# Designed miniproteins, single chains, continued (5), part 98

Each design is a single chain, and the fold is of that chain. pLDDT is the mean over its residues in the fold that is shown.

## One batch from the design tools (miniprotein)

Design m19636
Fold by ESMFold2-Fast:
Parts: C-alpha cells; sequence; structure tokens
Structure m19636 (fold): chain A 65 residues (1-65)
C-alpha cells in the first residue's frame, strides 16, 4: 500500500500527466499512458487507492471533452 504522502504525490503526478498529455496528444493516447501508469501502481497500491487515483484522472479527462 501507499502512504498518504505517496498517494497524494502519485495522484498529483497522474493529474499533471493527463493535463500535459491533452495539450500534445489525443484523448485516446493520453488514456493509454495513464492506464499503463495505473497498472504499474496497482502492484503496490490498494484497490481503494487505485480507485481514488482513477477518479482524479477521469475528472481531468472529462473536463477536456
Amino acid sequence: SLTKKELEEATNELVKLAEEGLKVASIEETEEILQKKLEELSKIATVDQIQEMTLAVLDVLEKAI
């Protein structure tokens, strides 16, 4: 599992990656990059932590539509 600080840092990095990705890449390409990062994080994070990170990322992607 991630600590509270690690979860916050990982969430912020994923949000930043989504925001920067949408500036230079398609939504589909950005989703692929984010999915890969979430899969890597799923090896060390709990299900609840992955859900929290996924919801933060989806909020960024939905605002781009």
Scores: mean pLDDT 82

Design m19637
Fold by ESMFold2-Fast:
Structure m19637 (fold): chain A 115 residues (1-115)
Amino acid sequence: MWEVVAASRPVTLHVPAGGEAEGKLTIEAPEPADAVEVFLHNLGEAPVEVDIRVYADGKLVGEARVTLAPGETATIRFELPEPAKTVEVDIKARNLSPTKDATVRAVAQALRRVP
């Protein structure tokens, strides 16, 4: 079973037509986390490609790339090699539409394994 020990503040990325936007999610957990779950929602009308990089205690521990159609959500879980209290998630969104702006909302949660 997994327990949420901390969550980031949500970040909303406005991605202009044919452009890119970057955001950062930071978690400082009161207890060491065993995993990080990243939730993405494409709120716009343009498809978006999202690059995710997860850092635990300053070390890169995971990477993913997902494509989100308009209205699509994705949840990506990264298991940490070692429990960590400080997590940073770097998000880079690329708008795949040459004519329509995109909007992506991201939030991250730190998870602990329940004994």
Scores: mean pLDDT 83

Design m19638
Fold by ESMFold2-Fast:
Structure m19638 (fold): chain A 64 residues (1-64)
Amino acid sequence: SAAARAAAEAGARAAAEAAKQGDDVKMNTLGREGSDAALAIGGEEGGELGGRLATQGYIKGKDA
């Protein structure tokens, strides 16, 4: 759970930072990778948290 949360948060933050720089490809890739890593580490609970945080990263990217 904690490791899954850390993976999801890292992915979402990296995606948001890439979006701030105008790199939509990196934003989408890093967000997805973070979500997938969270699912792999934390199972269903990690997947739900990862999906939520990745979605936040994608939204921030779209607003850029």
Scores: mean pLDDT 64

Design m19639
Fold by ESMFold2-Fast:
Structure m19639 (fold): chain A 76 residues (1-76)
Amino acid sequence: MAARYAAMAERLEAERPAYVAEAEARYGPEVAALVGRALDHLVEAARALAAGDEAAAAEHLAKARALGEEAEALAA
């Protein structure tokens, strides 16, 4: 299981520039900045899960969710 979370973190980091660029093209730089920060927290959550740190993962997932909600509200 830990190896899956480590691989997920690597994939999210590699794909981050594409996701941010797509968000900027569709919704503008403010939404892109929120998407980028949310992805950064998802990467940290995946790394925390790979390390067995469920508390740190929960904190980063909560931050990613909040940033995602802000991005959705701004894009609407």
Scores: mean pLDDT 86

Design m19640
Fold by ESMFold2-Fast:
Structure m19640 (fold): chain A 65 residues (1-65)
Amino acid sequence: ELEARNEAYLRWVVERWPELTPGEQKAARRLLARYEAGVTAPELHANYTDEEIDALAERAVERLR
């Protein structure tokens, strides 16, 4: 299942957050924001600011906690 696969991957990323490089953390925040909003990458960048993307990523982290 796509949702289960994405959630498992995102939990793995959140669990290993301190081990990620700054570039990997930035990419992971965008992926978490997409997961929370349920949008594609082009839709995320067209409709959300960087601050809104960070806020969405934080909400996704809380949900996956």
Scores: mean pLDDT 72

Design m19641
Fold by ESMFold2-Fast:
Structure m19641 (fold): chain A 59 residues (1-59)
Amino acid sequence: KVEEIQKLSIEALKAIENGDYDKAIEAFEKIRELARSLGNDDAVEQIEKAIEELKKKKS
């Protein structure tokens, strides 16, 4: 599962680089669910903040 989070993080960063905020948000949402399944509430909170910032850039 840690390897999956790493892959999704790279995907999200590439999407941001390309200006594809929708794809970046989708990747972070998947990372959030993986962090939640691992019981890492602190990581979930940090990821939720990142998603909010990306949504602000989209508008």
Scores: mean pLDDT 79

Design m19642
Fold by ESMFold2-Fast:
Structure m19642 (fold): chain A 66 residues (1-66)
Amino acid sequence: SLRAEARAYAAQGAAAHKAGNYAEAARYYEKAAAAYEQIGTPGDRAAAEALRARAKALYAAAGLPE
């Protein structure tokens, strides 16, 4: 399901973040956000916005553009 896919990407993002791989973490959070957007409930869209904001911060921390 899209929700399971979104959760899997978010978990991969969290693992990459813990490993210090900020750019990889940001990419996984963007993939999770895209999956939540496809589900399309207000709660899922809010989760997507939070994940995209987190990804933006991680790209900045990595010294990379989005």
Scores: mean pLDDT 84

Design m19643
Fold by ESMFold2-Fast:
Structure m19643 (fold): chain A 67 residues (1-67)
Amino acid sequence: MEMGEAMQTILAAAAKSSAQEGEALRNRLNEAMDYSGRNGITGSKKATEELKNLAKEAQEKLARRAA
């Protein structure tokens, strides 16, 4: 998953979540992007993996709530 695609997934999940959960998701996204920017290629790889995991977890939580 590309970083941009993971970011869009997280932002979409945040919009469908409660205000508190949406804010927490956006804060985690911002922290991962900040880490990526400060740590170059190594930080970018780690941030991409974290964002991919965050996107998957957010989607799974929304699916559980909808069921």
Scores: mean pLDDT 72

Design m19644
Fold by ESMFold2-Fast:
Structure m19644 (fold): chain A 78 residues (1-78)
Amino acid sequence: MEEVKEALETLEKDLEELEERLDELVKQGLGPALIEQLEGQIKQLEELKKQISDPELLKKIDELIKKIEELIEKLKSY
């Protein structure tokens, strides 16, 4: 479970960096590729939830899924 916690913390930081760079990345034509990548990430996190029994980790995963969904919505609005 320690490896899962570390991976989730890394993902959170990556998502924060991505959010700051959204306009730049969309202007470079990476919007569609980012949407596909983020949708894949949600699917992986939902699969991970099925293997986790820790309520705190489950809550963290739900928070990350929500953040990714919000980023996808922003990307689709461009």
Scores: mean pLDDT 82

Design m19645
Fold by ESMFold2-Fast:
Structure m19645 (fold): chain A 61 residues (1-61)
Amino acid sequence: MSLEELLRRAAELWKEYLETGDPEVAAEFQRAVQELVDAGKAAGLTTDEIFAGFVKALREA
């Protein structure tokens, strides 16, 4: 899965959690964030760069 797809998935799950309050969605969000951080680090990104990408994805979601 591409870094862009991981960013989009994490942003979508965060928005769904804010709308529903569903703890299952919260668990999926935590897994998506873990995959995003691992993929971002593997791509040579800093934590700040990963966070900036996530914020951008949230604005687009």
Scores: mean pLDDT 80

Design m19646
Fold by ESMFold2-Fast:
Structure m19646 (fold): chain A 66 residues (1-66)
Amino acid sequence: MDKVQQLIKQGDQAEKNGDLKKATQLYSQAAALAAREGDLTSANRAASKAVSLSGEQANVLIQQAL
């Protein structure tokens, strides 16, 4: 199995389990690996997921700080 796709699936699993920090980390790793392999499509998809989850996590932290 492609390691990029494996990391994305692990990220999806972490997101499903509510572990947004782990999901963000796994998607970031998938994006970095895909970029190194020249797979821009997978890199963009994984990066978009990581950014979306980071924004959601930041909103939770902002609400806790307020």
Scores: mean pLDDT 75

Design m19647
Fold by ESMFold2-Fast:
Structure m19647 (fold): chain A 74 residues (1-74)
Amino acid sequence: MEKEFEADVYIALGEIYLAIGNLDYQRGEKESAIEAYEKAIELYRKAIELVPDNETARRNLKYAEEQLKKLKEE
């Protein structure tokens, strides 16, 4: 199941960038937080393309998009 493994790798990388974005946001590093959330979004979208019903990727994508929207609306 190569697609599932590849999706899991994208999810893991997305989670790392999501954590970086959250840390940068907490530190007031707005531009760095935006970049990290955008990278997380790209990675979760790739995971969903491979496994459309992956709940973790879909949930984390929604969260990252909501965080990015908040930062861009400030």
Scores: mean pLDDT 85

Design m19648
Fold by ESMFold2-Fast:
Structure m19648 (fold): chain A 68 residues (1-68)
Amino acid sequence: GNLERLKEILDELVEEGVITEEEARKLLEAFKAGKYDEVKKILEKILERDNSPEVLKKLKEIVEILGQ
């Protein structure tokens, strides 16, 4: 499901050193709470630090999950 796919993407971003486990946890909790404005702010901060094509692709997938 969407939650499972989100967890997979967040785990990959942590493993690649793009985000911390704290950021992954915060994003996941915000998503579960329906706080999509908070999720978007976290994604914006990630993008400001790393705008590589690989990270952009993963962040776009998260945005698509939010829109579903």
Scores: mean pLDDT 84

Design m19649
Fold by ESMFold2-Fast:
Structure m19649 (fold): chain A 96 residues (1-96)
Amino acid sequence: MISEEELDRAVALIGIATGIALAKQGKLSPEFAENLRKAGDALVAGDYETALEYVEKAVEIDPDNLLAYQVGIIVARLAGDEEKAKEFEEKRKKLK
């Protein structure tokens, strides 16, 4: 069995990989994808605070992107920042 932390990290990395793939297809901005890639690098390194900082930058670049908020919720929880996780949840709920 894998741990909940390992599963959450894997789910966040899948979300990041999806965002990068969509940007390569011209469906998302290159700056958005670059910040997600840096967040992914930090997640692999176990640096959850740095990963959260880059996800926040990605959200600022594309505030209507549901994928960025989904990744942000998981990364914020891994970083132990429950207030930031709730902020991302509320912003996600306002998106259609």
Scores: mean pLDDT 83

Design m19650
Fold by ESMFold2-Fast:
Structure m19650 (fold): chain A 78 residues (1-78)
Amino acid sequence: MLSEEVERLLREAEELIEEARRYIEKGEFDKAYEALERAEELIRKALELGAKMEDVFELEVEIGVELLEAAVKKVFPE
């Protein structure tokens, strides 16, 4: 069971990942990278407050997927 503070940090990280997806769709890759970096900062803070790697694993996978998608679209523009 996670603390309310940890749950809020992870929810905010998820919102930043969704914001990054929207920036990627618009081709605003720099803003997408900034949002993903902020999500990573919130995940690190959640881990410092007692979250386990298991609690953050899915968000870390999502960040990795979005970084890969942005890199592919930047190298192979349509």
Scores: mean pLDDT 82

Design m19651
Fold by ESMFold2-Fast:
Structure m19651 (fold): chain A 87 residues (1-87)
Amino acid sequence: MEAKEEILKLLEEASRLMEEGGEAYRAGDLEKAKEKLERAKEVAEEAKRLAEENREKLPKEFVEAAIEAAERGIEESEKAIEEIEKK
């Protein structure tokens, strides 16, 4: 139960950091945008790791959904970072 709550909090934090990164990018603050997006990627990677480590303790459907959400967050963060680095 606690592991599920921790995973959900990490996924929520990653989403918040992605939003903050997008806001910074829109404001023209590429350095801040990159920092927020790199942190979002780290948090999403932690959520994926925690879901994988607790696979046997959590419902399979929850673990699969959490890993998919984390992987999506990682991919979106990586693409956004690449676009910033090209500038």
Scores: mean pLDDT 84

Design m19652
Fold by ESMFold2-Fast:
Structure m19652 (fold): chain A 92 residues (1-92)
Amino acid sequence: SMEELYEEIEKLLKELAKYAKEKNDLSLLVRVLSIGGELETARRSKNKEVQIAILNSIIADLRAMKKEYPEISPIIDRLISLVNQLKALVES
């Protein structure tokens, strides 16, 4: 369940990275790659509190991205939903 959520989030981030490359939007690409790096750090963390802090940072970054890129809002909303589900599992 937790691994499946990480894999689905990674898949959607790869789709956003592809979109950014196709649009030649380097700013969006850097943001997506940064979020991917944070997600990998969270996944490898053995500290629950650190993992939760990183996931909260990812949610904040995604909300900021949604404001600047309304055309990808549905994918960003799905990512926020999945990250919140992942956070709930970490907290349990």
Scores: mean pLDDT 89

Design m19653
Fold by ESMFold2-Fast:
Structure m19653 (fold): chain A 76 residues (1-76)
Amino acid sequence: LEEFVELVRKAVEALNKGDIEGALEYLKKAKELAEDFPRAKELLEKAMEAAQKGDIETAIKLAEEAGVQAVIEYAA
């Protein structure tokens, strides 16, 4: 979980800097760690799609939601 949250944080930082390629790599790694968190994984997939389309604000929002959702699914 901690590694997942750190990867999501790095992805958001990359998006804020306009580093879309770096952000996608961090989101992809976070998605691999989210196999046990299906809702967080879905949110990460949507964040990657938004980032690829240049919708940075939506990508950041979805990535942050994925982080919160992973914590909820981990606690369930």
Scores: mean pLDDT 79

Design m19654
Fold by ESMFold2-Fast:
Structure m19654 (fold): chain A 75 residues (1-75)
Amino acid sequence: MKAEEYEKLAEEHEKRGDFKKSADYYYQAGVEYLKRGEYDKAAHFFNKAAEYYRKAGDIRKASAFRTNALIAKNK
């Protein structure tokens, strides 16, 4: 799937209150942007994934994906 498709899926799941799946799709969007060398967008979506994992109560995943966002932003 393309990054833009993952963004759309994340937003659809967010609207339904499915924060875990929304976070999973924001993470996949970040990975796809990272593969394209779009580091600012990758960092943005890794931060969104971390935020939504936190909202889902998954503090461990939230911390891990926030670290991925910091790494992407510094490239």
Scores: mean pLDDT 77

Design m19655
Fold by ESMFold2-Fast:
Structure m19655 (fold): chain A 53 residues (1-53)
Amino acid sequence: SQARREQIRRLVLLAVAYYIRSIGYEIDGDDELAKKDREEAKKYLEEADKLEK
């Protein structure tokens, strides 16, 4: 459905945003914050994957 496609796009965009911020934290040497953002990105990707099926 259209609504499902839009939700998938939003979830993927959120995942990408968290991943980019995690890279910033890694550059700054804050491994704990980087890890938390990567975990959050994975959560949004998993939700998007569920909607693709």
Scores: mean pLDDT 86

Design m19656
Fold by ESMFold2-Fast:
Structure m19656 (fold): chain A 96 residues (1-96)
Amino acid sequence: TEEAEKLLDMGDEYLKNGDFEKAREYYQKALELAQKNGDLEIQIRALVGLAKVYLKEGNEEEARRYLTQAMELAKKIGYTGIDKYVKDIPEELIPW
């Protein structure tokens, strides 16, 4: 939905500005709304956003968990556009 997309954009802005708590909050809201509406692409993007927040906080274990969920969902639905959203993530952390 447009609403879920706007929540993703807010998460991205907070992440860019170093406000990791608000970034997590908005990505989580985007994920919840996308799950309610069946917006699989937005779910993938929100999961990647959460992974980036945890990575910035030094929590690689949680980052890997969210990346695994995002990659498995992307694989299941054939979504290749995820590549542009994971570009800034070290390859060692991406579950190929």
Scores: mean pLDDT 82

Design m19657
Fold by ESMFold2-Fast:
Structure m19657 (fold): chain A 77 residues (1-77)
Amino acid sequence: MAEAFAKLSEEQQQRLLEAAGKVQDAAGKVPKSKLKEAEEIARKTEQRVAQHLAQGDADGAIQALEEAAKELEKLAK
C-alpha cells in the first residue's frame, strides 16, 4: 500500500486521503451491532484499493473507497 501510494501524483494522493477519510468517518458511526458487517466491507475495500494502487489506478482506488463509504453510511444511518 504505502509504496504504491508514494508513486501517485500529489493531487491523486490528496484525493485518495480524502476518500479514505470518508470511509473512516462513516465506519466510526456504525453501531456495535453492525461491526461485523462494517469489518467485512473494510476488508474487501482494502483488497480492492491495494489491487488498484498496485496497477497505478488511483481513480479505481478512490472509487472503491467512495463505494465503501456509502455502504458504511447506510449501516450507520
Scores: mean pLDDT 77

Design m19658
Fold by ESMFold2-Fast:
Parts: structure tokens; C-alpha cells; sequence
Structure m19658 (fold): chain A 72 residues (1-72)
């Protein structure tokens, strides 16, 4: 999970937002529901989606990140 998350951050820093989204989604797929970093992964996925202009999808994942953050 962390390997894919870190790769997503690298792509985001390079302005490769579609690749960043792909790797953040992969990190989520490999994470357990109780993973302590899960909310941060959803947050960064939302940020990358927003950078692509996918505002409705970004809002959905941002809300998931907030919900997870309220539990931890």
C-alpha cells in the first residue's frame, strides 16, 4: 500500500495527475478498512482528481477522507 501511495505522490509532484490517481486508487485497493493512513490516501486522491477537473469525484473522495478522519 505505502509503495503505491508514495509513487502516487511522486506522479502528483511531476504534474502527472492521471498516473497519481491510478496509484492512489491502487493504494486504497491494497489497504484494509482500518489502515491508519487510509484517510490521507483518500484526501490525496481527491486533490489529484480536482487537479484533473473531476470535481464531483474529488468531492466524493474528500468526504470519505473526512469521514475516516472523524473515526481516528
Amino acid sequence: AEEYYNKGLEYYEQGKYEEAVEYFEKAIELSDEDHPGLGRIYFNLAVALGALGKYEEAEKYYNKAKEIGSKF
Scores: mean pLDDT 79

Design m19659
Fold by ESMFold2-Fast:
Structure m19659 (fold): chain A 77 residues (1-77)
Amino acid sequence: MDPLTRAFAEAIGYGMEAESDEQLEEAADRIVERFKAENPDLTDEEVEEYRKWFLELIRKWRDVMRSVEALLEARKK
């Protein structure tokens, strides 16, 4: 699996599990550090742009998961 595909998969996974904004920020930091390690030629500016993109992906997937959880909870009565 290439580094970008792996980072995308990790962003989705963290989005599904994250409960707080602090966990979203920590997840984005973790993903970008690993991505930077696998792509050492990236500039600091490029790393920050990727961090922002991963953070947005995590946030969007967290919102989806919250919607799914609310729907599933409403069904359990």
Scores: mean pLDDT 74

Design m19660
Fold by ESMFold2-Fast:
Structure m19660 (fold): chain A 65 residues (1-65)
Amino acid sequence: SQAAIDELVAKARELLEKGVAEGKLEEAREKVAKLAEELGKGLTDEEIAKLRDELLKIADEIAAK
């Protein structure tokens, strides 16, 4: 569901923000990728596409600074 995607995106954002604050952004990206793999197994193809889109937006926000 969209709610599940939103929760996953929120968790990913927290991990990435903590990674930036601690100077461990690459480690945080790896944790997000693993989280997406594990939780993504229960999602439809459309939900996986939305999740990927949202994660790319977060990564772009951090990289574009």
Scores: mean pLDDT 70

Design m19661
Fold by ESMFold2-Fast:
Structure m19661 (fold): chain A 61 residues (1-61)
Amino acid sequence: SAEELRAEMREIAERLLALGVPEDVVRGLEAQIEALIAAGDLATAQELIDGARELVARLEA
């Protein structure tokens, strides 16, 4: 759901900021995901969240 995607986005954004990813980059990603959710494109929003989660995993490795 859109609410679940927004919750995932917030969690991943907080994790990226904690790992030192620049705030402007993180806010840009949040804006893209929110725009996709607003357009009803939940599948592409999930793909961006999954990509951000993969980035978190790589930064933690």
Scores: mean pLDDT 84

Design m19662
Fold by ESMFold2-Fast:
Structure m19662 (fold): chain A 79 residues (1-79)
Amino acid sequence: MKKLEEEIKKDPNNSEAWLKLGKKLFEEGRLEEAAEYFKKAVKLDKTPENLSALGEVLRRLGRDDEARRVAEEYERLFG
C-alpha cells in the first residue's frame, strides 16, 4: 500500500494507481475507502475496469442506487 500511495503522490492523475490502491483496500475489507478510491479512478478515466470495480464495491456496501447508476454508465459506454 505505501508504494501505491507514493505513486499517487508523484502522479495523482494515474487512474491505474488509484484502481490498484482501491483493490487492496477492498481485499482488506475497507469497502467505504475502496469505493472512494474507485470513484477517483472513474473520474480520471471511465474504463470498463474502473466502472466494474466501483459497481462491485457499491453492491457489496448495499448502495444499490449508486451501483445501478454505475451499471447504467457502463452499459451506456460499453454495452
Scores: mean pLDDT 81

Design m19663
Fold by ESMFold2-Fast:
Structure m19663 (fold): chain A 66 residues (1-66)
Amino acid sequence: MRYLVRFTGDVARGIGVVLRLIGDPDVEVERLSEDEYLVTLTGDPERQQAIIEELRADPNLEVEEL
């Protein structure tokens, strides 16, 4: 699944979440701008759900399913 992730609050806090994803072989992260990232999740559905729930729980991030 593909998701658009935007940093809307504290960019420095939101970046920490995205940086943890960059090293994951089942996650593709493409930087679209200074505050927008395209995140593509593959692999285990349970893990995909956990990642999306973590991103959606961050008040500094907006997550849109594409």
Scores: mean pLDDT 75

Design m19664
Fold by ESMFold2-Fast:
Structure m19664 (fold): chain A 71 residues (1-71)
Amino acid sequence: EIEELKKKIEELKKEIEELEKKLEELREKLKVAPPEEVPKLIGEILDTIGDILELELEIEKLKKKIEELEK
C-alpha cells in the first residue's frame, strides 16, 4: 500500500509538470497578447494554477497517509 501511494505521488508530480509547462506557455502568450485577449488568458492561467494546487493538495494528503502508515 505504501509503495502504491508513493507511485501515485510520482504520477501526480508528472501531471503537475505538464500543467506547469502549460502555465509557462500561457504566460508567454500573455506577454504578447492584445488587450482584448488578456482576460481570457488570465482566466486560463488562474484555472491552470487551480489545477496545480488541487494536485499538490492531493500529494500532501497522500504524504500524510504514508507518514501515518510508516509511524
Scores: mean pLDDT 83

Design m19665
Fold by ESMFold2-Fast:
Structure m19665 (fold): chain A 114 residues (1-114)
Amino acid sequence: MEKLKKAKELLEEGNKYYREKKYEEAIKKYEEAIKLAPNSLVAAEAYLNLGEAYMKLEKYEEAVKYYEKAIELGKNDKDLQIRAYQNLAKAYEKLEKKEEAEKVREEAKKLLLE
């Protein structure tokens, strides 16, 4: 339980760095949070935020990887899955993978429809 609490604190520290546009520092904090609680909703949120930070660094292939992990771990959080699919679509658009982006938007739409 203490590891989960520390992971949440690291996630929040990462979010502070992200708001300050210190994306590499944010990434390090998100990676530390994932390491302490790898199979948790905290890790799912950290993967989503890690993808967002890589998007800001224009590392779109890394962003795709981490959004996919957020979707996988966030199975019990419909809002997180929708956010992850929408962000994954945006990353695919940046990679000019229009077909993949459209498919992922349809997955988000299915979740919104139930």
Scores: mean pLDDT 88

Design m19666
Fold by ESMFold2-Fast:
Structure m19666 (fold): chain A 71 residues (1-71)
Amino acid sequence: MKLKVTVTAKDKPGKVKVVVYSAGQRHTAEVELKKPGDTKTVEFEVDDPRAAASAIGENAKVEVKTELVEE
């Protein structure tokens, strides 16, 4: 299955590190947001549906939304 993580810049654009934990493994992706309101989506292949609860953005000025997609 796939976990989709959508990151939106609120005030400060820049590079954002997205971290997802699944079955004891850490998955990481970096996205670059170029202006306030810019949105990027990254997808992670995960085997555990509980992984959706562990997605985080490391920049305090972004909004993070997650969606779990079954294949």
Scores: mean pLDDT 71

Design m19667
Fold by ESMFold2-Fast:
Structure m19667 (fold): chain A 56 residues (1-56)
Amino acid sequence: MTPEELERLGRDAVKEGTERANKAFKEDPERGKELMKEVDEMRRSVSDGVAAIRAE
């Protein structure tokens, strides 16, 4: 997997997660906050993965 491929897949996943979190905030702010925390963790994992591949 190339760093660019992983970055694109990560961006799509983060975008979808963010949209779900925003919808949840409208009905239940606590649930939306929980989902945003998962999205932030996903962003961190993608960033770490890209850095690891580039270090090779």
Scores: mean pLDDT 77

Design m19668
Fold by ESMFold2-Fast:
Structure m19668 (fold): chain A 65 residues (1-65)
Amino acid sequence: HMTAEEYLEKGKEAFEKGDYSTAIGYYLDAIRLDPNNKEAWKLLGEAYEKLGRTDMAKEFYKKAE
């Protein structure tokens, strides 16, 4: 069992290593457990920006508002 916060930490670690696809996976796991976590949506948007998916990033940033 992992908490949403633990998934966010793993996602941040992957992001710092430049593994944006792995970071996205962990951020989505965090959102599944806590869909109202605005930080998770923002981090998901940042990871999609790093992949050049600015269209997707914009939608996730809306969820963070």
Scores: mean pLDDT 86

Design m19669
Fold by ESMFold2-Fast:
Structure m19669 (fold): chain A 80 residues (1-80)
Amino acid sequence: SMKEKITELYQKLGDKFNELLEKGLASEEEIKLMQEIKEALVNEDYEKLIELLEELYERWKEKAPELAEIAKELIELVKE
């Protein structure tokens, strides 16, 4: 289902972000955005979810390309 695919990609995003956090490479702004993403998912606020993921994509596309790719995949999935 769509919800299962969203959950799988979100878990993958969370795992990769945790690796970045453990290395001390995550900013306070990125941490706050990830917290807001979790809230948007719980509330099924997909418009806000896309907006937050697009902001994280811009922050990560040069710094953490793997995270940027997962965020982009999640945006595309949610827009379907």
Scores: mean pLDDT 86

Design m19670
Fold by ESMFold2-Fast:
Structure m19670 (fold): chain A 95 residues (1-95)
Amino acid sequence: SKEELEERYKLYKAYLKALEKAIKDFEENAPESLQEKIDELKKLLEELKKLLEEYGKAIEEGKYEEAKKIAEEMDKLFQKASELEAEIKREMLES
């Protein structure tokens, strides 16, 4: 439903804010050896921001099947970002 898609938009926006905060914390505290992984997270953040904009437009235009497809892609990228974030945290604890 449109309402379900709009609630999912709010959730994704919150996830992006959390990811952005995590990246800032890593840039301040992580050793230089983790910079490549932090840069990969930054690329994922920018890709997710683009997809969120496309997702919002699809909902506004009534393209709900397109919005669902974008959401599925966003879910995959959020999972990848979460795994990379966990890896960075683990390596920081082992440093």
Scores: mean pLDDT 88

Design m19672
Fold by ESMFold2-Fast:
Structure m19672 (fold): chain A 86 residues (1-86)
Amino acid sequence: MELYEKAKEHIERAREAIDKAREALQNGDVETAKKYLEEARQHLDEAIKYVNELVKKGEFDKAKELMAEVTEVRRAILEVEQQLEK
């Protein structure tokens, strides 16, 4: 239970950081966008850590659900990063 909730919290924080990075880019603030992307990556890494612990405990259905969300967040991070490199 706690591991699932911790993973969910980190996924939500990563999504919030991505939204803030996108807002910063719309305002032309590249440095602020980079800081929020770094924050999003840190939260994504923590979420993956908790998902791996769920797998070790045999909670495969919960881990699968969370990995789908992790994949979505990773794609969003990559999209914002590509906008920053141009």
Scores: mean pLDDT 86

